# Designed miniproteins, single chains, continued (3): the designs that were tried, part 6

Each design is a single chain, and the fold is of that chain. pLDDT is the mean over its residues in the fold that is shown.

## One batch from the design tools (miniprotein)

Design m8185
Fold by ESMFold2-Fast:
Structure m8185 (fold): chain A 69 residues (1-69)
Amino acid sequence: SQTLVDARFASEEAARRAAELAAKMPGTLSVRVEGTTVLASFASEAAARAAAEALAKMPGVESVRLQVL
């Protein structure tokens, strides 16, 4: 099963920085940026949770949500 992280930021710059970090995380399958939103998919729920924790600590973060597919 895939796990998605939907992270929202105060600015497009913050979202780009977050996407760069997410792309470097172990278990990352894909990262997409839509304006101030970062959408990342992961090979496991554990990898997604680790990424969500890291993204939640980034400057400009407004929300981070996990979706298990």
Scores: mean pLDDT 85

Design m8186
Fold by ESMFold2-Fast:
Structure m8186 (fold): chain A 71 residues (1-71)
Amino acid sequence: AEELLKKGKEYFEQGNYEKAAEYFDKAAKESTDLKVRGEALRLHGEALFKLGKIDEAVAYFQEAAKVEAEL
């Protein structure tokens, strides 16, 4: 999960938001660590926001907030 999160961040930094979102999705689904899952969900939302998918981004931000509340 940590490696997938790192790769997602690398794609995000390059401006490849679609690829970043794919890796953040994998990181969130494969992680059993709530902290990693919460960060991956939040970053997925940020990538979607950059792609103009505002409603989808908001849904991911809300999901990340729920996961982070369990920390």
Scores: mean pLDDT 82

Design m8187
Fold by ESMFold2-Fast:
Structure m8187 (fold): chain A 77 residues (1-77)
Amino acid sequence: AVTPNPATTKATVPLKKAGEYKITVYDANGNEVKTLEVKVSGPAPVVIDVSDLAPGTYTVSIEGSDGYKETLTLTVV
């Protein structure tokens, strides 16, 4: 997680393998608040802009086109 900024807030998600990924951010109530699709050539951090999200705890779901799935917790402050 990066230090919050009133103008922009960003979270970094580490991806372990090359591929195409769908990253979905859910709020504390399970509502989908942000979705992005990314293609990476190797292990790489993906930056999610959360500047439009209220402070709170979020769940980040990462799904790869090869069937890879991971869930992370994200705190916005």
Scores: mean pLDDT 71

Design m8188
Fold by ESMFold2-Fast:
Structure m8188 (fold): chain A 71 residues (1-71)
Amino acid sequence: SNAEAIAHLKEAIEALKAGDYETAQRHLVKALLATTDPEAIAHIKEAGRALGRGDVEKAIEHLEKAIEALK
């Protein structure tokens, strides 16, 4: 559900802020499994790309946009 996806995205953001990338990755996977919204999925994928290049701030921005898409 979108509510479950939002909960996991919020946990991922908190994990990223704490530097816990393993916990963040687990929550991102759970968020992807909980939603079929194409805009939210696109933002989660962009967050993954930002993390791949070490841009944690940009990753968090994209996850916040994913949450807004699911409201």
Scores: mean pLDDT 88

Design m8190
Fold by ESMFold2-Fast:
Structure m8190 (fold): chain A 66 residues (1-66)
Amino acid sequence: PIVRGSDFPGPQGATAAALVVIGHGGRARVTGDTHPSVVGEAADREGAEAAARSIEGAGGRAEILY
């Protein structure tokens, strides 16, 4: 599944979400500076849902594409 995160108040949330995706065996990239976003390819559904919760917890907006 693909995880997208946007509308973060700062770069820390996007970076944390990327690390969650990578930690679950996926791949992720953070883009942008003033308005950071993250796009990740999660290895499984649990990793995608964990990353989405991390995005929302950081004040961002999360979207999962299966």
Scores: mean pLDDT 78

Design m8191
Fold by ESMFold2-Fast:
Structure m8191 (fold): chain A 85 residues (1-85)
Amino acid sequence: AIEKANEIAREAGLKLRSVEGDPGAQGLGGVLYWLSETQNLTPEQLAEAAEKGIEQIKNNPNSSEEGKKKAIEVLEEAAEEAKKI
């Protein structure tokens, strides 16, 4: 369970870091990657972090609309996968 959650967080973090034109998404991606490598996230913690990340991206005035759409899609997928564990 923990191993699967941290794999999902790592993959989501890397995908967010590749969202061009959205420094907020890229920064959040770095945080998720760091958490996956250092903190042993539970599925519940990953789902909560992804849902909070969606709210942060939605409310970030410096994010492009294309960047927001891509970042939200990545985070929604991660939250859905975490809830299946």
Scores: mean pLDDT 77

Design m8192
Fold by ESMFold2-Fast:
Order: structure tokens, then sequence, then C-alpha cells
Structure m8192 (fold): chain A 111 residues (1-111)
């Protein structure tokens, strides 16, 4: 289900952020985790739209994840503005998964 794919993407975002903070994240692990997150969010978007995942959805997700993780808000906004409806669905899924990951991280810091 789209919700299950978003939850898996959020788990992967948490793992990436924790490894980055710990200084244990290699460039290869960074690229691999971004690719895994992109697959999960593209699948979530495809399920929500009732359509197969396209290469364009996957690439939009990968670019959005990188822009978001690297604090490039202007680049992310431009990607969204120029995106097709299917690519926008993938980018929306990226933003939802990231927000969920950040909420879970804040809850763990308070616990």
Amino acid sequence: SADEELQRAADLFEKLLEMREAGTLTPEQYDALIDEIAREVARAAGLQLGRPVTPEMYEAARKAIRALLEGRGDELAELYRNATPEQKAAIDAVLRAFSLAQERRLERERA
C-alpha cells in the first residue's frame, strides 16, 4: 500500500540522517539510501495514482531527495514547478516521507 511504502521511505530517511549525524555515512551508502528511498516513494506515488512507476517519477524523486538533504530549497521549488503531475506526486511523496522521518526523530529525542 502507498502508506506502507511511505513508512519504509521514512525508515530509510531516519537511517540516512542518523548515519550522517554519526559521521558513518560513506558516499556509496548515501547514494544507495537515496536510490532505495526514491524507489519506495515512487512506488507510493504510483499506487496513489493507480499507475506503474515511470523512470521520470524515479528521477524526480532522486533529485528532490538530494535537494532536500543538501538544503537546496530553491532547486527543490524549481524541480516541483517544472514537474509533470506524475513527477509532482513523486516529489510530494518525498516531502511526506521526510516530514514523517523528522517527526519520529523529534519524538525519540523527547523520549
Scores: mean pLDDT 88

Design m8193
Fold by ESMFold2-Fast:
Structure m8193 (fold): chain A 72 residues (1-72)
Amino acid sequence: SAAFEAMAREALERLREMAEKAGIPEEVREEIVELARRALEALAAGDLEKAQELDEEAIRLGREAIERVLKE
């Protein structure tokens, strides 16, 4: 639905902003946002298993990126 697409767009934009403030490089930020976008699309399609897997991968990439920033 258009309402879901609008909500998803806002959520992804906020995620991108938070990742930028955390010091995550643009290339890694875009990969995290793309995984989150795909997870939201899977959720909208009713594929809960795929949504969970993509969300877990986005969380893992975010964690690894933050660990790298903290080690600099």
Scores: mean pLDDT 81

Design m8194
Fold by ESMFold2-Fast:
Structure m8194 (fold): chain A 56 residues (1-56)
Amino acid sequence: SAANEEIKRLIEEAAASKDPEEAERLIEEAVRLAGEHFGPVAARVARYDALKAREE
């Protein structure tokens, strides 16, 4: 789905960003899209995945 593809792109972009503020905005956008299209559990998972990817 287009929404799922965009969520993944936002998470990847956030992980690649070295600017904490930009990464945070990208993560929040991914979380919002996941919540709007797939519900609150998906929003939680998106946040977790994004933060995990940035821990490198």
Scores: mean pLDDT 83

Design m8195
Fold by ESMFold2-Fast:
Structure m8195 (fold): chain A 78 residues (1-78)
Amino acid sequence: MIEELLEKAADAIKKGDLEEAAKYIKEAAKERGIELSDEEALTLAKTVYQAIQENPSLDPKEAVKAGIDSLGEEKKRE
């Protein structure tokens, strides 16, 4: 389930385990038909982690979901 993968990615980001977060981000994206590279997934994990450090009220799960959707749109365009 994508919800479980997004939650695991969010939890890993909260712990600062960005490599683990990138793994779950890739799996969540794949469930939506989006192929992310290791670099893209790790960059998204770092971006969300930094955003949470600046705004602790930010929902990391929603931030990850929005990031995956944004990357998916970019990949849909040649």
Scores: mean pLDDT 81

Design m8196
Fold by ESMFold2-Fast:
Structure m8196 (fold): chain A 116 residues (1-116)
Amino acid sequence: MAPPLGSGAPGDAATEARAAELAALVRERISKLEGVEEVRVAATATVDVATGRPVVHVGARVTLKDEYLEPEKKEELTRQIEEAVREAAAEAGLELAGLSATVVGNDIDIGAAAVP
């Protein structure tokens, strides 16, 4: 895989390490959920321009099994995925500042922000 090109990464090495740990925990927890076929997770460290504080952003795309494509099952699985992200952040010692989940066809797109 190509390394990320970006000397403009605003996070320090310690915050980037926390971002990587959060991504690993999110991936592990979501992968264990019934109805998940594939999960892709990425996390990055930034500095909030207004406060100067470090922020960890995590994004995930979750591909659902065919039997979980019904609206009620999608809603339940979306809630379970959101809970998995909250638990992963807590385990990583991060406070969750924001969490969103959007159903996009057969996928669920997750975005979250967490602070050390």
Scores: mean pLDDT 79

Design m8197
Fold by ESMFold2-Fast:
Structure m8197 (fold): chain A 68 residues (1-68)
Amino acid sequence: LTPEQLREIAEALVRMAVAVALSSGFSPEEALAFAEKIARLVAENNGLSEEEKEELIREARERVEEAA
């Protein structure tokens, strides 16, 4: 995978985590906590930079806010 493809997959996983949490009846705060945990795990397990990890966490927050 290229770095671009890895980032796209990571973003898709974070978006999926938000969607699954919200569809499962999680509150926005619970969905955010879950998605942030997934973002951190994906970033750390795939060797993403700290900046890229922070962007994934930000994506999780934005997706929860957009879904509200």
Scores: mean pLDDT 80

Design m8198
Fold by ESMFold2-Fast:
Structure m8198 (fold): chain A 68 residues (1-68)
Amino acid sequence: SLEELGLYRPISDEEFKKRLEEAAKRIVSEKDPSRQAALATAHALLLMIETGRHVKWEEIDEVIEKIK
């Protein structure tokens, strides 16, 4: 697992939500829809690597919709 490789640091649910929200804000700042989709994928993968948690695409989409 990522945790065993030392790539994951345990974080709280609150910090995880904060990172999702920050990622969503960066995604929304992109004006091109295709680049926005690529950024969403990249940020979701980065969050999974950094946190060792499974990131649902719906969670990112929900935060984006709230920010729009």
Scores: mean pLDDT 67

Design m8199
Fold by ESMFold2-Fast:
Structure m8199 (fold): chain A 95 residues (1-95)
Amino acid sequence: MSEKELILRAIGLALRAIGIIIDAERILKNPEASEEAKELAKEAIELAKEAKELAMKALDESLSLEEKEELLKKAEELLKKAEEKLKKAEELLKA
């Protein structure tokens, strides 16, 4: 039960990270985006890529359950930071 929940959580976090990267890359390609919005989008991509890497590492069968949980916790913290950066970039596009 907990192993399945951990795998699903890791996959979910990786998918969230991919979504952030896609949305942030759209801001970088937008000719109307300010330099500030583009810098926030770049920061969101960097944080989301790190979160995705940590979430994928949590699928390593050689790691203990505790090590996997710590990786997922760190990935969630990075995703929250990435989401905040992306939200600020999107708000600048609407201003």
Scores: mean pLDDT 86

Design m8200
Fold by ESMFold2-Fast:
Parts: structure tokens; sequence; C-alpha cells
Structure m8200 (fold): chain A 64 residues (1-64)
């Protein structure tokens, strides 16, 4: 199931983005969260996409 693979990959990228944010690597966290967002949108997992978008926005604010 292609949709299932996209969701699983999106979750892995989102988990990595969270770890990077906790480490203070906000630029990489934003990049990984952005990639996760695209995968969730392709899978039509709008809850996952929203979570990824929120993390990317948070990381972007903290990088300034």
Amino acid sequence: DEKKKLIEEGKKLLEEARKLKEQGNYAEAQKYAGESYVLFLEARDFEGAREAMDLAAEAAKLSR
C-alpha cells in the first residue's frame, strides 16, 4: 500500500525533525519537517501534515 508507506516515511522524518529541534538544530529540523509535510499531503493524512507544518513553523521561528 503506497499510502501506508508514505505515512510511515512521513512519521520517521517527523520523529527525526523533533530530535533535531530538541538538539537546537532548527534549520535541519525545519527541512525534515517540511519533507514530512509533503509525504503526509501525498498520503492525504491531513492530521500528520498539520503536525509536520506546525513543527516546521516552530523550528523556523526558533532559527531566527
Scores: mean pLDDT 85

Design m8201
Fold by ESMFold2-Fast:
Structure m8201 (fold): chain A 98 residues (1-98)
Amino acid sequence: SFLEAVRKDIERISPEELRKQAIDLAKKAVEAYKAGNKSEYAAYFTAAMLILSLGELAGRYDEVAKAAKEMSKIFKENGDTEGAEVFEKLAKRAEEKA
């Protein structure tokens, strides 16, 4: 299936690379947020959510939880309280499955 192919591709990505990609997308999202670029913000935020969802699909709950916590902090420190809450809730959900 498509999901099994995607899962195998993600299983080849190191935990460090997954975290790095997720955090990079979060940083790009907060730069767009500060610039008032709503379209760019939505794109990077969605991409960040997707990479974490793929990490969960691959069973990498501990790495997803750690990345989501760091991302929540990035959003919070840049004034995006709503974005921070989304990633904090995702981190708690991932921790419950780890």
Scores: mean pLDDT 82

Design m8202
Fold by ESMFold2-Fast:
Structure m8202 (fold): chain A 68 residues (1-68)
Amino acid sequence: SAAEEKLKKAEELFQKLVELIKNKAPFEEIKKVAEELLKTARENPLLSEEQKERIEQELEKLLEWYKK
């Protein structure tokens, strides 16, 4: 189903984000993957607006922390 495909894409993007962080990838690459993950989360009809907002806030905190 379309929902399962979006869930799998989000899972793959999350794993890629974790790998980039472990490898100390450039901030720009981390940011691109985080933005793609956020977009995928926003497009997921199974997530509430509150859940989407929390994901956005956590990703913003992660990017701010990593940029330091």
Scores: mean pLDDT 81

Design m8203
Fold by ESMFold2-Fast:
Structure m8203 (fold): chain A 55 residues (1-55)
Amino acid sequence: LEERARRRLASMRAAIEAGDEVAARLALHDTGITAEEILHDPERALAKILERLAE
C-alpha cells in the first residue's frame, strides 16, 4: 500500500513540475490534495493518498 501511495505521489508531483495544469488538475481531482501540499508538505499528501487507497 505504501509503495503504491509513493508512486502515486511521485506521478502527481511530476505532473505539477511539468507545468501541465490540465494533467495536474486531473491527477488531483477528487483527492482533496492540493499542489501546495505535494510540493511543500509531501508527508500530508502521502497520508491522504494512503487514506484514499485504503478505502
Scores: mean pLDDT 72

Design m8204
Fold by ESMFold2-Fast:
Structure m8204 (fold): chain A 88 residues (1-88)
Amino acid sequence: LTKEELLENIDNTIKQTNNPEIREELKKMKEAVEKEDYEKALEYFEKAVRLMEENTPNGDKEEGEKLIEEIVEGFKKKLELIKEEENK
């Protein structure tokens, strides 16, 4: 996954998101990725994912927390791959 592919994925997610708070966190994440501040990008991504979970409550909060952890971990791994490509 390249930085450009990640930015495109973020833009597509923003376009599909109707919640203004989630959209704002995703925009901050995009700006952090553009600046190569991947630590901040991960923080904003986690905030966006937690807001998404809070907006879809159905009584399965335990499953929601597990999904958040898996999504955040997956994104962290993608950021590490982008860092490795940039260091070449």
Scores: mean pLDDT 74

Design m8205
Fold by ESMFold2-Fast:
Structure m8205 (fold): chain A 79 residues (1-79)
Amino acid sequence: SKKAALASGAQISAVGSLVEAELAGKKDPEKAEELIKEMEEKLKEVHEAVKEDAEKGLELAEEAIKEAEEKMKEVEEKL
């Protein structure tokens, strides 16, 4: 349950940041799209890792969440 919650939390946070980024700006939509895709890929990796290997998934999920948070900051700064 905690592993699934971590993956869901990261996805919800990413979606929130993406919506905010879209609303925030038309400054650089192409770069924003690339960062959004990278974020989605990272979150998918977290979700899959958590499903298949709960113990290892927790460590990977925490690292991937931190990476996703950094990507979200980059999207917000560039939009």
Scores: mean pLDDT 62

Design m8206
Fold by ESMFold2-Fast:
Structure m8206 (fold): chain A 66 residues (1-66)
Amino acid sequence: MSELELRGAVLEVAAAVLKTSSEREGDKEKAEEAQKLLDEIQALMESGTLTEEKLEELEKKLKELQ
């Protein structure tokens, strides 16, 4: 895998963990935002359109949700 694809995969796992954790804690709004982030990461990776700039934006969103 490229470094970009590897970072995308790591971010995908982190978003999935955040979603599961938020669902467990009963924070439905945070879980929905984490799901949206996960869906966007997966779509970009499947389409091959994930860029370093977009990855950085998604990483910032994940940190803001934590």
Scores: mean pLDDT 80

Design m8207
Fold by ESMFold2-Fast:
Structure m8207 (fold): chain A 75 residues (1-75)
Amino acid sequence: MSPEEMKKKVEELTKKGIEAAETDPERAHELIDELRKIAEEAEKQGYKEVAEFAREAVRKVRHAMSQAFQKELEA
């Protein structure tokens, strides 16, 4: 996978992960795992910018999941 393909996939997975964070935590978790795999592959290939982009995407999805979980506890 090229760095450009990895970056595009990270953007797509991030969008899906944020959408899944409220409605399907299991799917959001699967999307986080895919983002982590892309980050590891990018790092191994020397694509440092792509690896950091993917790690930031993981943080965004995890944050969305945390907010959804907190709303459930507050309800």
Scores: mean pLDDT 80

Design m8208
Fold by ESMFold2-Fast:
Structure m8208 (fold): chain A 57 residues (1-57)
Amino acid sequence: MQVDLLVAMARAVHDGTASEDDLRHVAERVGVDPERVLELARAGDLEGVEELAREAV
């Protein structure tokens, strides 16, 4: 599901294994605010990323 992909990418960005640009691209495709997703990912709030993605569906 798109939600799982967004959460996985946010985790990868938080861990330093993926780029913030990749996360923005996934967020745009899911239909969520890329800026908000980045804030949550940087904070390690993966639950918040999941909730934001559910709001977009």
Scores: mean pLDDT 79

Design m8209
Fold by ESMFold2-Fast:
Structure m8209 (fold): chain A 63 residues (1-63)
Amino acid sequence: AVGLVARVVKDYTAKTPEELTLKAGELVLILEEVDDEWVRARSLATGETGLVPKSVLGAAGPG
C-alpha cells in the first residue's frame, strides 16, 4: 500500500497558496509528513494537493 488515508475531523481554510482547504467529513491521502504539525496531502474529493495541519485529521486507514 502507498500512502495513508485520513478523515478530516474539522473544517480548515487555507491561509497560504500552499495549504489545502478542507471540510469536515472529507478524506485525504497523506503523501508526506512535512514536520510534527503538517502533512502534504491530496484531497480525494477535489484531487488538489497541499499542506494540512495534522490537528484537523483523524486516522482512517491505508490509501
Scores: mean pLDDT 78

Design m8210
Fold by ESMFold2-Fast:
Structure m8210 (fold): chain A 62 residues (1-62)
Amino acid sequence: MGRPTDEEINEAMARMYVGLGNLFAKKGDLEAAIEMYKKAVELDPKDEVAKENLRKAEEKLK
């Protein structure tokens, strides 16, 4: 059968980074959470959830 598309691969990787960011944020490690969310946004710039989580984590770090 066909391989997954580049978009599907990027979306899957972005979801993994969002999940990792959420884990770090729950632990209070906002710097690690921000790093993970930034990677998610780079992989899927259309992901509003990743962008919102990044913004919230950055707000909390201030």
Scores: mean pLDDT 80

Design m8211
Fold by ESMFold2-Fast:
Structure m8211 (fold): chain A 80 residues (1-80)
Amino acid sequence: AEKYFEEGKKLFTELKLEEAIKKYEQAIELDPNYAEAYLFLGHVLALLEKYEEAIEYYEKAIELDPNYEDAKELLKRVKE
């Protein structure tokens, strides 16, 4: 799971957003409780203006980690 997540972060820094999404999805497939991967997937989707999907992934990250301040802040910005 971590290997795909790190590959996704590298692709994200290169602005290869669609490829980054695929790597975050692969990380989640291997570890469905990977809260950080849900946060980054939601963030990339929000950058692509896919706000409904971004909201779902931010909510999942918060469900997995209720103290995840970054996920709560990003969710608030997308909804408001």
Scores: mean pLDDT 81

Design m8212
Fold by ESMFold2-Fast:
Structure m8212 (fold): chain A 81 residues (1-81)
Amino acid sequence: MAAELAARLAALAAELRALGLSDEEVREILVAAGIFALVELGLEVPEEALARAEAVYASLSPEQQALYEEARDLIIESLTK
């Protein structure tokens, strides 16, 4: 993973933690963002992984969803360069 992407994802993780999420919850959100990034790029993902990612996103507040979408977009940008 590029150092810039890692730093930006770490900053988003800190913001999610500031919203009251645990390290485990933040990790699940970032993994889900990565799964959705792969789907956006037309890559096949396991049905169980996609279902889990969708469940995570649906459980988020609007503020948490905004940070999730930012993480997804950063991952997509990194993978398309």
Scores: mean pLDDT 79

Design m8213
Fold by ESMFold2-Fast:
Structure m8213 (fold): chain A 87 residues (1-87)
Amino acid sequence: SAAMEQLLEELVAFIREERAEWEARFGPPDPSRSRLTPEETAGETALLKRLVARFKAALKKHNIRLSIQEFMKLMNEAMLRVEEEEL
């Protein structure tokens, strides 16, 4: 639906903003390391919490209710769209 497409566009913007902030702070991943530093891990946890909160706020703003499965599918669709835009 048009409302779902608008929501998806907002979620894509949220993902881009959070990733840009992460890259500005930590740079690209170091390919010589197999794991994140404790600081990077804490930053990733904080980023994910903010992203989920922003997604939930957007759903509430648009009066959209989703099951857990539908929410996960929407998150996956938003992430795929971000990946496509990077190509």
Scores: mean pLDDT 77

Design m8214
Fold by ESMFold2-Fast:
Structure m8214 (fold): chain A 60 residues (1-60)
Amino acid sequence: SHMEKLKKEGEELLKELFEALENKDIDKVHELTLKLIELGEKDPELFKELKKKIEEFQKK
């Protein structure tokens, strides 16, 4: 389904974002953050879930 496709895309972007954060690759973090925002404009509920995962990662 379209929603399953968006969720998979969001999970893949999160994985890349976490790798970029670990590597302190600021340019890549910025690029991936913009892509996640675009995804969130298409599915606000998915964006809330992804944002929560990012916040949990940042607390570590």
Scores: mean pLDDT 78

Design m8215
Fold by ESMFold2-Fast:
Formats: structure tokens, C-alpha cells, sequence
Structure m8215 (fold): chain A 56 residues (1-56)
């Protein structure tokens, strides 16, 4: 997968986990995904997803 596709998938997963009441788990998985992909953009997208879900 491209870094952009990976970031989009990670963003959606982070939103889902945060809405389920697990923002800490979402951030931990975000870090792991970014490290595995070698793409800091993925982590930034996940953090944004968590913040947006928490603001709802």
C-alpha cells in the first residue's frame, strides 16, 4: 500500500477505536503502524483522527 492509503486506513481505525472509548489504544497502535510503514505521515493522520473523534 502507498503511504497515503496507509495513512487513510490508519486515520479511520484511530477514529473507530477512539469512539469505542480507547483513545490511548488508538494512539499506541498509531505509533506502531507509523514505525512499521516508515511513514511519519501515518502517525500524524492517526493523531488527527483521535482528536477529531474526541471533539465530537
Amino acid sequence: KSAEELAEGAYEAAIKLTKEGHPELALALSRREAEEAGAPEAYEAMVKGVQEALSE
Scores: mean pLDDT 72

Design m8216
Fold by ESMFold2-Fast:
Structure m8216 (fold): chain A 62 residues (1-62)
Amino acid sequence: SLQDAKDNLVALIDTILSKITDPEVAKKLQELKKQIQAATTWEELLKVASEFNQLYQDYYAS
């Protein structure tokens, strides 16, 4: 369900937040978490998930 997908993404972000030390990246992740929690459609959720994936790749692939 949409709610299960949101809960899974929030749990993933919380796990990453427990490990990161960069306050700017942590701030961006917190904002994405809020957007995930506010999403009411799959389109909104997929957009935020795409932004999260880009941030994750930029942080860990650099």
Scores: mean pLDDT 82

Design m8217
Fold by ESMFold2-Fast:
Structure m8217 (fold): chain A 84 residues (1-84)
Amino acid sequence: SENEKLQEQLKLIAKALLEKVPNLSEKARELLTKVAEGKGDGDDFFEALVEAGLEKTKEVIEEIKDELDPEFIEKLLERLETLE
């Protein structure tokens, strides 16, 4: 199902950011943990990425890209570019 695939992608990125970005703000950590646990929605996820930092987010996505859906990555990166 599309919702299950989307949730899996959000969780993978949230977990990777929590693991690979040790100096996250408290707000970023709380939002990423909520998403990683499957308790966050798309808005929580997007806010978490902004709080973690766009540059760090892009670096982590590049590191785990083989675990992610390529079409999802493309759309996510396009959305992040609109914030720069």
Scores: mean pLDDT 81

Design m8219
Fold by ESMFold2-Fast:
Structure m8219 (fold): chain A 78 residues (1-78)
Amino acid sequence: SMQARVEELERELERLGEQYENGRTEELLRRLLELLRELAELSPDPVVSNGAYYGAVALEGELRGRRDEAKRLVEEKL
């Protein structure tokens, strides 16, 4: 059960990661972040768990940067 979910998370992350590279949207970024957080919690492999954890940290930074840019663009129109 847990192993099957870990394998599903890894497949979903690969697929969504490729989609994100082709069209960087906040929706895809949020979904990737959600899956990375789940993988970090569930994976018994410390390499996979730590990789997912640091991947989530990096995407949290990217999400913050996107929010800051969106605020800047709104301010420019006011």
Scores: mean pLDDT 80

Design m8220
Fold by ESMFold2-Fast:
Structure m8220 (fold): chain A 64 residues (1-64)
Amino acid sequence: MKEKLREEMELSVKAVAKAVEITVLRRELARASGERREELERELRRKEKELDEIQKEIDRLVKE
């Protein structure tokens, strides 16, 4: 019982951290141009994928 709650809390912290990183990258992307914009777009897609995976794991722990 305590382990499941701990895992949920750890994943929630990771999800919030990734969401903040994504928000910062989106703000930078809005101001970026050229090659830097392309690099930020690739990094944003990578972090969005990581966040999606974390959110799916949280849903799995909470609902299952």
Scores: mean pLDDT 80

Design m8221
Fold by ESMFold2-Fast:
Structure m8221 (fold): chain A 67 residues (1-67)
Amino acid sequence: MSAEELIEELERLIEEAEKSTSAAAKVAAHDGRRHLPELKERALRGDEEAIRELERMIEGIRKALKL
């Protein structure tokens, strides 16, 4: 998945998690929103660590949403 695709997927999952009734999902979404601007900037510059962090955050939200 490209950096752009990872960013889009994380943004989509944050919105879904914010709409859920799960406290864990909402906490994960809040953390995602807080870090997304920095991670987006870094990942678009080719920062492999930022790309891996985006993947980890996506996995965390998916697990909280039971996807």
Scores: mean pLDDT 82

